# Designed miniproteins, single chains, part 18

Each design is a single chain, and the fold is of that chain. pLDDT is the mean over its residues in the fold that is shown.

## One batch from the design tools (miniprotein)

Design m630
Fold by ESMFold2-Fast:
Structure m630 (fold): chain A 109 residues (1-109)
Amino acid sequence: NPEEELKKFQEQLAEEAKKKRELIEKQMAELKEKYDLTPQQVGLFELLLSYRYLSPLSVKYLQYNGDEEAIDNIRRIEQPFKEGMLQIILNDSSLTPEQKEILISILNS
């Protein structure tokens, strides 16, 4: 039953996404406590952690649907996104060298 299999797959992805969001919230709480982050810095860490943990789930969904064109489109924009984010991180004078290394590590994972 393709409709029932799709529903089960969507429910599984939703549960995985929930667990990944909880992991992001836990890591953000630890980072906020350690580094006393500004709201702008919080937004940057949250964006990169969301990209790291939630982007693979979006790709899984597209793979399940056989949407090779959408997957190729994501791969094409990934490099400009990473390059743009790297420049934002490197040029942010409010970030310490340690914070920049953590953000770059998240971006490259």
Scores: mean pLDDT 84

Design m631
Fold by ESMFold2-Fast:
Parts: C-alpha cells; structure tokens; sequence
Structure m631 (fold): chain A 72 residues (1-72)
C-alpha cells in the first residue's frame, strides 16, 4: 500500500471515529433532555452547544494524530 493510500485509509477511520463520538454525544443530550422535563430550552441548548464543542475538539485531536503520522 502506498503512503498516500495508507493516509487516506487512516483519515477515513478517524472521520468514522469522530462521527461516532458526535452521534453518541448528541444522543446523550437528547436522552438527558427527555429524562429531565424541568430543563429549560436554554439549558437544553447549552447541552447541545457543549456536545458540539466536544465533537469539534475530538475532530481536531484526530486531525492532529493524522498530521503526526503523515510527518513520521
């Protein structure tokens, strides 16, 4: 396998991992919102914003890992 093909495969795997993390975070927020009807719309939105921020951080970390592999 060429280096370029190997990096493409790793990139795809990292993207799939990020998507899974994103789905799990969003599912947890929606479950929390459903389980806690006393939460305000603002509180639910804050949980969604936090999930979005965590998903973005995970994507950046996986991108950095792939970048290091490309240099090694």
Amino acid sequence: MSREEELRKLSKEKEEQVEKIKEELYQKVEETARSNPSLSEEEIQALRDEANNLARQAAQQKGEELGKLALE
Scores: mean pLDDT 77

Design m632
Fold by ESMFold2-Fast:
Structure m632 (fold): chain A 81 residues (1-81)
Amino acid sequence: SMTVERLLELLAEAEALSKDLELQILLGMALLSVAVGLTVGDEKFAAEQALKLLEEALALEKDPKLKELLEEAIRLAKELL
């Protein structure tokens, strides 16, 4: 799925740009949730879990560029539901 591949790319970019350990952990958990969903074939359930973590990360983030990446990741996660 192109949507899932793009979501994984955005999560990796956001984690690499984040300098906050709590945000890095949240983004890493979201990335892992999506990757596990791909492995077990339950992409929608994985997207629901990732969406919750991404919304929490967006609420904590102050960097405009990272916010844009998180908002795009949230849009892609919603498309998988």
Scores: mean pLDDT 78

Design m633
Fold by ESMFold2-Fast:
Structure m633 (fold): chain A 60 residues (1-60)
Amino acid sequence: MKKYEEALKSLPKEEQDYFKKIRELQERMRAAAEAGDPEAVRRLLDEINKLKKEYSKKKK
């Protein structure tokens, strides 16, 4: 746990926020998938994809 957080601290703030958000959404998506809730999985996947596109554009 701490190793991952320490690595993130070396990145710019936008990248730190991005990776933290992605991780949280991925954990929720996994929990929803295990619970058999495909609608929640789809919504979380859409949010993850939206964040990835937005941050990818800013980094280029």
Scores: mean pLDDT 74

Design m634
Fold by ESMFold2-Fast:
Structure m634 (fold): chain A 69 residues (1-69)
Amino acid sequence: MEEAIRAHRAGLEAAAQGRGEEAAAHFRRAAEAVRRYLEEHREELSVEEEVGLELLVIGLELDAELAAR
């Protein structure tokens, strides 16, 4: 999860600097890190937590598409 947070912050920093492609790459890495966490911890997560993380992945993918524009 720390990896996802770090990648998301890096994406926001790149976006603030106008580096859209770098921001998109960071947001994609954050989404992948959340997906890995979800797969690794699926049995430990509540249904609400699982849905929340899936929505977070979708949000990060949308952020990546917007940043690449």
Scores: mean pLDDT 82

Design m635
Fold by ESMFold2-Fast:
Structure m635 (fold): chain A 96 residues (1-96)
Amino acid sequence: SETLKKIAELLEKAVDLVREMLERGEFDPEKVEQINKLFEEASKLAKEAGDENLAKMIETLKKRVLEAFERGDREQLDIVLAFLEMLLAIVKSELK
């Protein structure tokens, strides 16, 4: 429960940063690095909790977000944001 709350908090911060960059139309390298660190911490917590499937999903979304930033692919970022929001909703459902 506490670990899932922390994972949800980290993923929510990542969602907010991706949304902000999409709304601004500018990719801030500092915010990209913050997103990377948020995903890495969330994935580590999932692995420590024994949830390897959650950790792999987080790692996959991290890779796709970083790839989209490298390519400047806003459509890919929008798609990945939708999947990230779905994952966040699933994690939050486990807290109810």
Scores: mean pLDDT 84

Design m636
Fold by ESMFold2-Fast:
Structure m636 (fold): chain A 69 residues (1-69)
Amino acid sequence: EAEKLIAEGEKLYAQGKYAEAKELYQKAIELDPNNARAWVNLAKALFELGEIDEGIRYLGLAIRNIGDA
Protein backbone atom coordinates (compact mmCIF):
# COMPACT_ATOMS: atom_id res chain seq x y z
CA GLU A 1 0.00 0.00 0.00
CA ALA A 2 1.30 3.45 -0.95
CA GLU A 3 0.93 4.96 2.55
CA LYS A 4 3.00 2.15 4.11
CA LEU A 5 5.80 2.66 1.56
CA ILE A 6 5.76 6.42 2.25
CA ALA A 7 6.02 5.81 6.03
CA GLU A 8 8.99 3.45 5.57
CA GLY A 9 10.61 5.91 3.15
CA GLU A 10 10.25 8.69 5.74
CA LYS A 11 12.07 6.52 8.30
CA LEU A 12 14.92 5.93 5.83
CA TYR A 13 15.03 9.65 4.95
CA ALA A 14 15.32 10.53 8.67
CA GLN A 15 18.33 8.16 8.84
CA GLY A 16 20.00 9.92 5.87
CA LYS A 17 19.33 6.96 3.56
CA TYR A 18 18.06 9.18 0.75
CA ALA A 19 18.62 6.74 -2.13
CA GLU A 20 16.69 3.99 -0.30
CA ALA A 21 13.92 6.44 0.62
CA LYS A 22 13.73 7.53 -3.05
CA GLU A 23 13.16 3.90 -4.12
CA LEU A 24 10.22 3.49 -1.71
CA TYR A 25 8.67 6.81 -2.77
CA GLN A 26 8.95 5.77 -6.44
CA LYS A 27 7.12 2.51 -5.62
CA ALA A 28 4.43 4.48 -3.77
CA ILE A 29 3.90 6.71 -6.84
CA GLU A 30 3.61 3.58 -9.05
CA LEU A 31 0.79 2.35 -6.77
CA ASP A 32 -0.90 5.76 -6.38
CA PRO A 33 0.33 8.47 -8.81
CA ASN A 34 -2.09 11.01 -7.25
CA ASN A 35 -0.49 10.75 -3.80
CA ALA A 36 0.96 14.25 -3.32
CA ARG A 37 2.97 13.21 -0.23
CA ALA A 38 4.92 10.59 -2.20
CA TRP A 39 5.78 13.09 -4.97
CA VAL A 40 6.88 15.79 -2.48
CA ASN A 41 8.97 13.29 -0.47
CA LEU A 42 10.56 11.96 -3.68
CA ALA A 43 11.54 15.53 -4.66
CA LYS A 44 13.03 16.10 -1.17
CA ALA A 45 15.12 12.92 -1.49
CA LEU A 46 16.29 13.98 -4.97
CA PHE A 47 17.30 17.40 -3.58
CA GLU A 48 19.33 15.71 -0.81
CA LEU A 49 21.04 13.57 -3.47
CA GLY A 50 21.92 16.74 -5.44
CA GLU A 51 19.49 15.96 -8.29
CA ILE A 52 17.90 19.40 -8.16
CA ASP A 53 16.59 19.58 -11.75
CA GLU A 54 15.04 16.10 -11.46
CA GLY A 55 13.42 17.06 -8.14
CA ILE A 56 11.87 20.18 -9.68
CA ARG A 57 10.62 18.07 -12.62
CA TYR A 58 8.91 15.57 -10.30
CA LEU A 59 7.23 18.42 -8.39
CA GLY A 60 5.82 19.62 -11.73
CA LEU A 61 4.50 16.13 -12.50
CA ALA A 62 2.91 16.00 -9.03
CA ILE A 63 0.98 19.24 -9.66
CA ARG A 64 -0.36 17.83 -12.94
CA ASN A 65 -1.38 14.47 -11.44
CA ILE A 66 -2.99 15.99 -8.32
CA GLY A 67 -4.80 18.63 -10.41
CA ASP A 68 -6.52 15.81 -12.34
CA ALA A 69 -8.14 14.48 -9.12
Scores: mean pLDDT 79

Design m637
Fold by ESMFold2-Fast:
Structure m637 (fold): chain A 51 residues (1-51)
Amino acid sequence: GMPSAEDLVRAAKALLEQGRYDEAYRFAQKALEIDPDNPEAKELLERAKKL
């Protein structure tokens, strides 16, 4: 089935903690597509960004 925004946020956080920044970015971006006002997803996206 389709993952929820909450599932994607949890996956992005775990990937970020593992140093898998490209995957964490993709998961956080997908979470924001489902729930654009999710503050945790926005934070994870910024942390995963290659600045």
Scores: mean pLDDT 80

Design m638
Fold by ESMFold2-Fast:
Structure m638 (fold): chain A 81 residues (1-81)
Amino acid sequence: MLSVEEAIKKAEEYLEKAEKALKEGKYEEAAKYAEKALEYAMEAIKKGEGELLLRAIGLALRAIGLIFEAELKGGAELKLK
């Protein structure tokens, strides 16, 4: 399995993809990328300590926020299109 640092890096990579998909109106893809980011952040939380643990928690919260935004905007887009 990935190191804590690699898991954090993967979470950040998937958050970047989620934000890009959200910007492009691809809400289903944004939600999926944010879910992947949350998965990696949770792995980092399980193994992390100190600053790395706090960073992983921050990434998890950000991923949850993006999932919520993508689901909310995706629902609105489906009703307006």
Scores: mean pLDDT 80

Design m639
Fold by ESMFold2-Fast:
Structure m639 (fold): chain A 60 residues (1-60)
Amino acid sequence: LVEQAKEALRKGDKEKAIELYEQAGKQGDAESQRQLSLLLQEQGDFEKSQQYRQKALELE
């Protein structure tokens, strides 16, 4: 999942990357939750970005 999400980002497919990072983040992957936070911030969804950032910090 994480590797597939990184590949999607490399190709510029942010929507697919967000979906794949959401699946990995639900499995407790802190890196995926951090990447979700950054991607959501870039899209202007600051509220969800902050929520995922907080979750990633808790998993550290």
Scores: mean pLDDT 74

Design m640
Fold by ESMFold2-Fast:
Order: structure tokens, then sequence, then C-alpha cells
Structure m640 (fold): chain A 72 residues (1-72)
């Protein structure tokens, strides 16, 4: 599963940077992807990316995550 691998890599990178909250979201995204919950996994991945972002980019990522969960 490409999404699970991407999320696991992001979790490792976030932990290396000391970003525990982002790492936790990426770990949950990897777990959801492995369980076949691809929409939930993508939303969690976007929430993690939002924690590493600022301003308008953060708002866009958070809104995209919410839209995915609403459509799922």
Amino acid sequence: DELAKAAEKKAEEARAKGLEEAAKLYEKAAEAAKEGKNDEALALMLKGLALESEGEEKEILEKKAELILEEA
C-alpha cells in the first residue's frame, strides 16, 4: 500500500524533527491505510501535513481533510 508507506516515512521524518503530534497523525494514517480505510488515512495524512504548515496552506490542508471525511 503506497499510502501506508508514505505515511510511515512521514511519521519517521516527523519524529526525527521532534514533531510528535504530526508523527502521531502519520502513524494513525499508516494504520488506517493498512486496514483499507483509505479516505480516513488520507484525511489523517493531510491533518499531519497541516501541523507542519502555516497560514493559508494549513487552512487548505485542514479543509481538504474535512471534505474527504464528509464525502466518505
Scores: mean pLDDT 80

Design m641
Fold by ESMFold2-Fast:
Structure m641 (fold): chain A 82 residues (1-82)
Amino acid sequence: GPVLEEARKAISEAFAHLTPEERDALLQRAVKAANEAAKKGSTYQAMAEAFRALADHLRSLGYPEAAEVARKAADYFEKLAK
């Protein structure tokens, strides 16, 4: 949907400016969050936790607009998990 496409574009643009090390760190955080949530048996919760991890990391790197869009994607998946 529009929220996910907006998140994809914002994250893609942010990734274009990240170093390989920053990208690896971001992916590692997202995978860890998704794996922890998946142990609870919810794919949608896993997606929500992954996008939350991405949002927090993007904000720490100085990409607040991309972080906000990723946070909205996390909220979307969290609603689906309920």
Scores: mean pLDDT 73

Design m642
Fold by ESMFold2-Fast:
Structure m642 (fold): chain A 66 residues (1-66)
Amino acid sequence: YTTEQLAQAVKLARKTIEELLKLGYPEDKANLIAAAVARKVLEQGVTSLSIEEAIKLGDELAKEQA
């Protein structure tokens, strides 16, 4: 991964964790969703994502790992 891709993934993942914690999500769930967001940024270069989209990505990642 490029430094720019890593920086974007970290930025979006951190923002996602902060918003989810504000909404009352537990830390483990927030971290799982943030990991899914980071993966999406690294694979597809997304620059922004809604909280609803982030939650959906986390659910998809959880199902894939089950």
Scores: mean pLDDT 77

Design m643
Fold by ESMFold2-Fast:
Structure m643 (fold): chain A 56 residues (1-56)
Amino acid sequence: MSELKKILEEIEKRREEAVKILKEPLIKRLGLPDDASLAEALDRLEKEIIEALLAR
C-alpha cells in the first residue's frame, strides 16, 4: 500500500512537470503571463483557432 502511494505521488509530480513544459511554449506564443495555468493557455489557444476560422 505505501509503495503504491509513493508511485502515485511520483506520477502526479511528473504530470505537473509535464504540464509546465507543455504550457511554456503556448504561454509564450499566446502572450500570457508566466503564472497562467494550462487550462488558461488552452482556452486562449481555442479562442485563437475560433477567431482564425471566423476571419475567413
Scores: mean pLDDT 74

Design m644
Fold by ESMFold2-Fast:
Structure m644 (fold): chain A 71 residues (1-71)
Amino acid sequence: MKKIDEKEVTATLYLIQGAIAEKHGDYEGAVKWYEKALEIEPSPRVYEALADAYEKAGNTEKAQEYRAKAA
């Protein structure tokens, strides 16, 4: 098996931090963590996380944009 890439680990940690922020109702903070993950790993899982966080933050336009990128 290939070793897990450091960038993949870092992106996963940023996604976890965003999920923690969302649980605390800090959707703006969650967006910032997910944007950091996106800089490392532009992937469907990161786009879905951004779409969900933007929807909860009340930014439906950005939520729709990122959902389209996740599909």
Scores: mean pLDDT 79

Design m645
Fold by ESMFold2-Fast:
Structure m645 (fold): chain A 68 residues (1-68)
Amino acid sequence: MEEADELARKGVEAYKAGNYDEAIELFKKAMELYEKHGDQVRADSYRQFAAIAAKKAGNEELAEELKK
């Protein structure tokens, strides 16, 4: 879980810096690790953050895919 938490924190930092593509990748990695550890609530949260970052990057299709 420590690795997933670190990736999530780095994703937030990238998002705040306007590096949306980096934020998407970090949030997706955090989501995958939370899913592997059975933490569906955190996985769903970081999936939504990745979708928001995708929308900010102008990738509406990826944002909609991540919401599903």
Scores: mean pLDDT 81

Design m646
Fold by ESMFold2-Fast:
Structure m646 (fold): chain A 66 residues (1-66)
Amino acid sequence: SMAELRALREEFERLASEEELEEVEKHEQDLVAQYLAGKLTPEEATQRALEYLREKLARLKERQAL
């Protein structure tokens, strides 16, 4: 859902470095480009963004717990 994506994005922004934020932003831009090219539906783009952010956030949290 968009609410879940927003919550995960806010948490990621609080924990992430500038470089990690740029990486996520680039991925989001690539998804938008695919959507505009007719390769993804809005639902598919949202789902891919959610999966990518969830994996990145999990890895970031593991690294910061050390």
Scores: mean pLDDT 82

Design m647
Fold by ESMFold2-Fast:
Structure m647 (fold): chain A 80 residues (1-80)
Amino acid sequence: AKEEAEEYLKKAKEAEEKGDLESAAEYYYKAGLAYAKAGDYEKAAEAFEKAAELYESIDPNSVKAGLYRIMAGVERAILK
């Protein structure tokens, strides 16, 4: 489970370095889902926040960016 999240995180960073922001955002989103599934809510929140930032850079009106910020907030609320 955590290995799956780390693999997506690696792919996200590689895509970001190549300037493929949409692929990077998609991989950060997948990493967030994998971290949440593994019970690592802090890393899940961080990954969703990064995906939201990248989608906002692509399209400031992105519904996905808003949704992923909400998902990050939910994961952080679990940590309280």
Scores: mean pLDDT 80

Design m648
Fold by ESMFold2-Fast:
Structure m648 (fold): chain A 63 residues (1-63)
Amino acid sequence: DIEELKEKIKEFEKEIEELRKKIKELKALENPDLEEIKRLELEIEILEGLIGIIRGIINLLES
């Protein structure tokens, strides 16, 4: 169902925003944990990739 896929995209977008806020907070520290920041940035890349795949599926279903 296309609506379920759209809801999944919204969930991932919310997770990405939460991760972006966490990264911003970590970068604001005097001695930021660069390895933790890299891990969170990788999690964002994975979620963005998943959103891209879901959008691709929606486009195929709407064709």
Scores: mean pLDDT 87

Design m649
Fold by ESMFold2-Fast:
Structure m649 (fold): chain A 68 residues (1-68)
Amino acid sequence: AEEYYAKGQELFAQGKYMEAAAYYAKAIELDPDYAEAWLNLGKALEALGLDKSAAAMRAKAKELDPEL
């Protein structure tokens, strides 16, 4: 899970938001309780203009970790 999350962060930093979202989604597939992966998936989707999907992902992250 952490390896896919780290790759997602690298791609996000490069502005490759679609690819970053795919890697965050893979991290979530392996660890559905990975709150930071849900949060960053939301940020990547927001960067792509997918605001409704982004809001849903951020809500899930906050449900798993209210301090995010």
Scores: mean pLDDT 83

Design m650
Fold by ESMFold2-Fast:
Structure m650 (fold): chain A 99 residues (1-99)
Amino acid sequence: MKEEELLKAAQKAIDYVKNGDFEKAKEIIREIARKYFGLSDEEAERVAENVLEFLKSNPNASPYTIYGLLKAEALRLRGASPEEIEKVINEGIEKDYKL
């Protein structure tokens, strides 16, 4: 999956959350986690739940924020340090808040 395809899918997930269709949003996030980040079915399910809960609380999140969260969760599952995870999240936020 290309980054452009991920960002487009992430936008669809945001739109589903805004419409209250949490199951379809979760399915899209799980597919990104599996196809783009190479996570297992069990890992993708866990990551999709975490990202969905974030989106429920932050409905104005951009596709870049979702990309950063998914990348951070994938790195966490691979044993990355808290500092490396925070850096990835901050990079996503910087792209979201174009100054």
Scores: mean pLDDT 76

Design m651
Fold by ESMFold2-Fast:
Structure m651 (fold): chain A 65 residues (1-65)
Amino acid sequence: SATRESAAYIRAIALSVETGKTSVKVKDGKLVITYESESAATEARIAEVKAFLEEAGIEVVVERK
């Protein structure tokens, strides 16, 4: 739903602020999460956010720089 999607976007932005190595962009109705580090902690955090967003009906793409 629109309300769930809005909450998910806000959560994704909050994660981007928490992890200085992570950025979030919207492209063609999809969320693209880009991160610099292969840290297991960072990858686990991204996986949590991805699962949350996908449950809300948002398509998520994860990319490493």
Scores: mean pLDDT 69

Design m652
Fold by ESMFold2-Fast:
Formats: C-alpha cells, structure tokens, sequence
Structure m652 (fold): chain A 60 residues (1-60)
C-alpha cells in the first residue's frame, strides 16, 4: 500500500541519517497522524521525511 511504502521510505531515511532532526520531525508527525486515523497526512509526512534525506536510502 502507499502507506506501507511511504513509512518504509521514511524509516530508511531515518536509518541513513539518524541525527537528522528534519527527518525525525517528519517521521514523528507521520506516526502521530496515523495514530489519529489520518492516513493521508501520515503518507504526506512520511514522504517528506524521505525527501529530506541528503543521501540515497535503502528500503527493505
């Protein structure tokens, strides 16, 4: 699903740059949106986390 793909990309971005606060911020906002039932906002934030990555990321 788009949600699973976006989340995997966000997690991969965080693993590639664990000290990057922008990636951490978007990942946390995505998780919060998901917990509130807003799947569309969660996907948006997870994609923003991935886009904030300064280096190529590996997705599982």
Amino acid sequence: SKLEEAFAKAVAAHRAAPDNLEIQGYLNKGVRALNEGDVEKAIEYFNKAYEASPVPVTVP
Scores: mean pLDDT 79

Design m653
Fold by ESMFold2-Fast:
Structure m653 (fold): chain A 63 residues (1-63)
Amino acid sequence: MSELIARAIGHVLAGIGAELEGNFDEAAKHYREALTLLEQAGLGDSPFAKRVREKLEELEKKR
C-alpha cells in the first residue's frame, strides 16, 4: 500500500472518531485531508474517494 493511501485511511478513521464526539468541523477537516491524499495517489475517482465525499457532504448538511 502506498504511504498516501495509508495516511488517507488514518484520516478517515480520525474523522469517524471526531463525528462520534460531535466534533463535525474536525471530522470534515480529516475527510478533506483524506480526499487530498487520495487525489495525490491517483485515486480521486475511486469508490473509496466517492465514499469519503459522501461523508463530507453529509456533514456539511448538519451545519
Scores: mean pLDDT 81

Design m654
Fold by ESMFold2-Fast:
Structure m654 (fold): chain A 73 residues (1-73)
Amino acid sequence: AEALYEEAVRAYRAGDYEEALRLAKEAAEASTDPALRAAAYGLAAKAAALLGDTETAKEFFARAVAAAEEVAA
C-alpha cells in the first residue's frame, strides 16, 4: 500500500494524472491504515479533478473525508 502511494505521488508530480489516479486508488483500497487511505483517496481526487473528471473527484474526496474521520476517532 505504501509503495503504491509513493508511485502515485511520483506519477502525479510527473503530470501523469491517469497513472496517479490508478495507483492512488489501488493504494487506498489495499490499505487498512485510515491515514494512508485518506491521503491516497485525496490524491486520487486531485488527479481526477486535473483530468476533468469532476464526478470521480467528488467521490474520492468523500472517501478521503470518511477515512480522515476514522483517524480522528
Scores: mean pLDDT 82

Design m655
Fold by ESMFold2-Fast:
Structure m655 (fold): chain A 60 residues (1-60)
Amino acid sequence: SRITALMIAMELLKYLIEEKGWSEEEALDKVVEHLKLTFGLSDEEAREIAEEALKLYKKR
């Protein structure tokens, strides 16, 4: 589900940025990789979801 992918992406972004101190760009790349492996998404679809998740995360 797209909603499940977004929630997972947001939690991963939060962990990587806040706990690991990664840049937004490095965190996005890792989340894209995770979404591709977990949901079988293409590079383009995974990046779009990861970018949407980052936008939502930054509103929190």
Scores: mean pLDDT 84

Design m656
Fold by ESMFold2-Fast:
Structure m656 (fold): chain A 68 residues (1-68)
Amino acid sequence: LEEEIKRLLEEEVELSMELIGLAVELTIARKEGDEEKVRELEERIREVAERIQEIAERRRRLLAERKA
């Protein structure tokens, strides 16, 4: 259980770092007026954000099981 929670936290951190990188790229693309790149980055950001939520929910469930 503890090791599983640690792995999920590591995955959340990695995805969060990826999300930050994409947000920086999105800001640059918007400043450059690259509409196509903006759309691609927005879609990737949504995908990464959804995955982070899924992992966070699973981690919360495991933590709740420890209290029961």
Scores: mean pLDDT 82

Design m657
Fold by ESMFold2-Fast:
Structure m657 (fold): chain A 61 residues (1-61)
Amino acid sequence: SELEEYLEKAEELLEKDFEKALEYLKKADRIVVRLANEGRLSEYPEEVRRAQELGKKLREK
């Protein structure tokens, strides 16, 4: 899925290209917000968790 692709790219780029990792995480977060608005977050529990973990790592600057 698009969400999975963005999360994978963000995770791969976290150590290599921080700015691009942030860009992909922002794209993933936009999908998560859309899913939340649609009441569909329960369909993607692991992806939501991965997005949260990535956000935490990016805050650990």
Scores: mean pLDDT 80

Design m658
Fold by ESMFold2-Fast:
Structure m658 (fold): chain A 77 residues (1-77)
Amino acid sequence: MVSQLLDQTKELLKQAQEALDQGDLDKAKELLKEANELLKKASEKKSEMTPEQQAELRQLAIQLTGLQIRLIGLELD
């Protein structure tokens, strides 16, 4: 179900943020990779989404991108 994919993506992004805050870059990288895979699966079901679910999908994609940029910044330091 679309709602389950969005909820799972949200939880993985939360865990990735917590891993980044703790300096666990390897864990954050793995969690962000999993979140990206779920987000891609959710986007394939966009025709089944309500406008509210489509907005949530876009917000999660923006959050994922922000966390990926943060990870790259930390890896370059």
Scores: mean pLDDT 85

Design m659
Fold by ESMFold2-Fast:
Structure m659 (fold): chain A 67 residues (1-67)
Amino acid sequence: MIDEEEIASAIVSMYLGMARWALRQGRVDEAREWLELARKVAEKFGITDPQLLAEIERLEAEVEAAR
């Protein structure tokens, strides 16, 4: 069984949580770094969870709007 995909999904969720927290604090650059990490992990492990992908896209849009 490919536990690495489950671990990767958990890591992406953690990075998205950090990005949300950073955005609430007005730390746009920090949020961008967490989103880049989340994106890299999602792409590397082929994450296709629509909720995670939608959250990445939503937060990326919020970061761009804040610049």
Scores: mean pLDDT 80

Design m660
Fold by ESMFold2-Fast:
Structure m660 (fold): chain A 83 residues (1-83)
Amino acid sequence: SREELLKELLERIKNGDEEVLASVLSQAKRVGVPEHLRLSIEGAAVQLGAKPVTELIEPSERVRDFTKEDVLELRKLLEEALK
């Protein structure tokens, strides 16, 4: 399910999967997520242990169908994980 996929991506980001975070941020830009929210996503991920993204990549097949709403739900999960 989409919920299970989002939770899997959260765990990969927490474990330092640089390609997952970069793919999510690239898809976020592609679907029109505002810059301040994209920076919020990266900031939350870095606080959880991820490395900052230095260069955007092409989104992976797993995230290329993500809508703006899917990206914002992942942002919410990242922020909840910081509590």
Scores: mean pLDDT 83

Design m661
Fold by ESMFold2-Fast:
Structure m661 (fold): chain A 83 residues (1-83)
Amino acid sequence: SQAAELEELARRAGLSEEELREIVARAFAEVLGIPEETLLAMDEAQFDALLDALKASHSDEELKAMLQQIYERVRRELEERIA
């Protein structure tokens, strides 16, 4: 449901898949302390490997908290672009 909500907001904001990817990468960069350029250069397999590494090094509680922060940041950026 959260993914569907973000997709609907991105559609209303008139964003391309590339622009949505940039917003998501920025939110991950801010929460994880990784340069945005590094995340944008990752392919799907590399990004999946990063998520697996985060799951291995963090508790389920910590991971959920980080993902919630990322979701909230993406949602805020999308809402700002609709206004």
Scores: mean pLDDT 79

Design m662
Fold by ESMFold2-Fast:
Structure m662 (fold): chain A 95 residues (1-95)
Amino acid sequence: SLFDEEKFNKLPEEYQKLIEEAYKELAKVFGAGKSVDLEKFKEGVEEGKKEGEKAIDKYFEELKKALEAFKKDPDDQKKRDELIYELGKLYGIIG
């Protein structure tokens, strides 16, 4: 897991499930030989570090929206980049 296990296990169950679902969807991308932009993940991590825990609920709402958009069109590179960026923001707080 990319996230700190102790911090992850303290999250509300709905937030844990959302992160797990995002990982499953990204794992399908890697399994299909598709690329993700790791620079977008890094940009997210830096943003999450800046905002800290006060942004956590906002970032989970944004991750949920990005995940729903990705599921609607998983072949869209922009949707994959948005999903990895939003996941990065949460990693910047919890990871």
Scores: mean pLDDT 79

Design m663
Fold by ESMFold2-Fast:
Structure m663 (fold): chain A 61 residues (1-61)
Amino acid sequence: SIEEIKKEIEELVKEMNDEEVKKAAENAIRLAETQDEESAKELLELVKRYLEQLKKEKEAA
């Protein structure tokens, strides 16, 4: 569900502890809330995937 994906994004942002990432994720969630349910799910899944990749890169650096 959209709420589950939002929660997962919020947890990833919290784990990364990065203010720029937090702002970007909050903006993406707000944008998703203006979309229809299917578009919102696609956008949030893309954001989640991007954050997971970014977290891995930051942990490797």
Scores: mean pLDDT 79

Design m664
Fold by ESMFold2-Fast:
Structure m664 (fold): chain A 61 residues (1-61)
Amino acid sequence: SHAEEQELLRLLHELLELMDERNVPQEEIDAILKEIGELYKEDPAKAKAFIEERIRELREE
């Protein structure tokens, strides 16, 4: 649904901001974005779960 797509984009923006703040290398960011794209093609719920887990890890350390 449109609301679910909007939430996914919001989470993606949050992840990108956290990775920038933590000075994550561009190559690693590119790899993460590629994985998100592949997961999204298979199942958007898996992409969301992956993004949420990465955000959680970055917030911890």
Scores: mean pLDDT 84

Design m665
Fold by ESMFold2-Fast:
Structure m665 (fold): chain A 97 residues (1-97)
Amino acid sequence: MPIQPLTEEQKKIIKETVQRILKLTDEGAERLREAGASRELITEFVAKSVGVILRMLGEVVDLQLAGELTEEKIREIGEEALAEVKELAERALEEAK
């Protein structure tokens, strides 16, 4: 089947989701710093959060290649990625104790 290009709205949702994840990553790193977390723990949290973005983008590409990509599916993937970054921050804060 021909690969469908991303719509402008799909690109917008992806960009906005990445920006939201980056904001949560920055806020999480600041919370860890204020909690006295080690540089190593903060670096690991940031690296894992970037990994969430890469996995999210990979899932979007996979659905695009399958011809199954919709705005709704991008939003669902994005909300899962946001929840995972929040969970990463909370786990890192517990480790910083």
Scores: mean pLDDT 86

Design m666
Fold by ESMFold2-Fast:
Structure m666 (fold): chain A 93 residues (1-93)
Amino acid sequence: ENEELLKKLEELLEEIEKLLEEAEKLLEELKKLDESDEEKRKKLKERIKELLERAEKLIKEALELTKKADVSKEQIIRLIGLALRLIGIEFEI
């Protein structure tokens, strides 16, 4: 049933949002660190990359669901927005 696929898509979109929000918080912490704090900077960059890799995987899963379900324009716009946020964070690290 299409309704179950739409529910799975919504759950994926919410999970992606949480991962990107966490990555954005860590990016703000990274921007506040002194360049001399190389060890702390490396650890934050590693954690951000881990969150982005998880988000990318879920975005790919969400894209596959959009091929199988009659998704709303609003859900497609949300998915595009999340993908752009991911690219934005990657550009800054």
Scores: mean pLDDT 86

Design m667
Fold by ESMFold2-Fast:
Structure m667 (fold): chain A 97 residues (1-97)
Amino acid sequence: MKKKTFKGTIVDVEDNKITIEFESEEQAKEAGKILDENPLPITVKITLEETGETFTFKVKDYKVEGNRLTLYFEDPEEAKKLKGYVGKKVTVTIYVP
């Protein structure tokens, strides 16, 4: 299974979605292209850079706006786990089918 890895910051967590801000618009565009070109749901892993703690989600929908990517999860309860981590740097790993 192929994987693609991006670095960003969690800027928002609400309901069944999170918003990640990448260092560049090009990184957000590349991540969005992977999600666009592959069937949903797709598996995404969020790793906290400071602690190495990992969270794995199934993404059912997405939105790209500038350097930000919003991920909508199948299970809204899992997004709640990230509420305490707004402002934290993360590694986003997208598993390509």
Scores: mean pLDDT 81

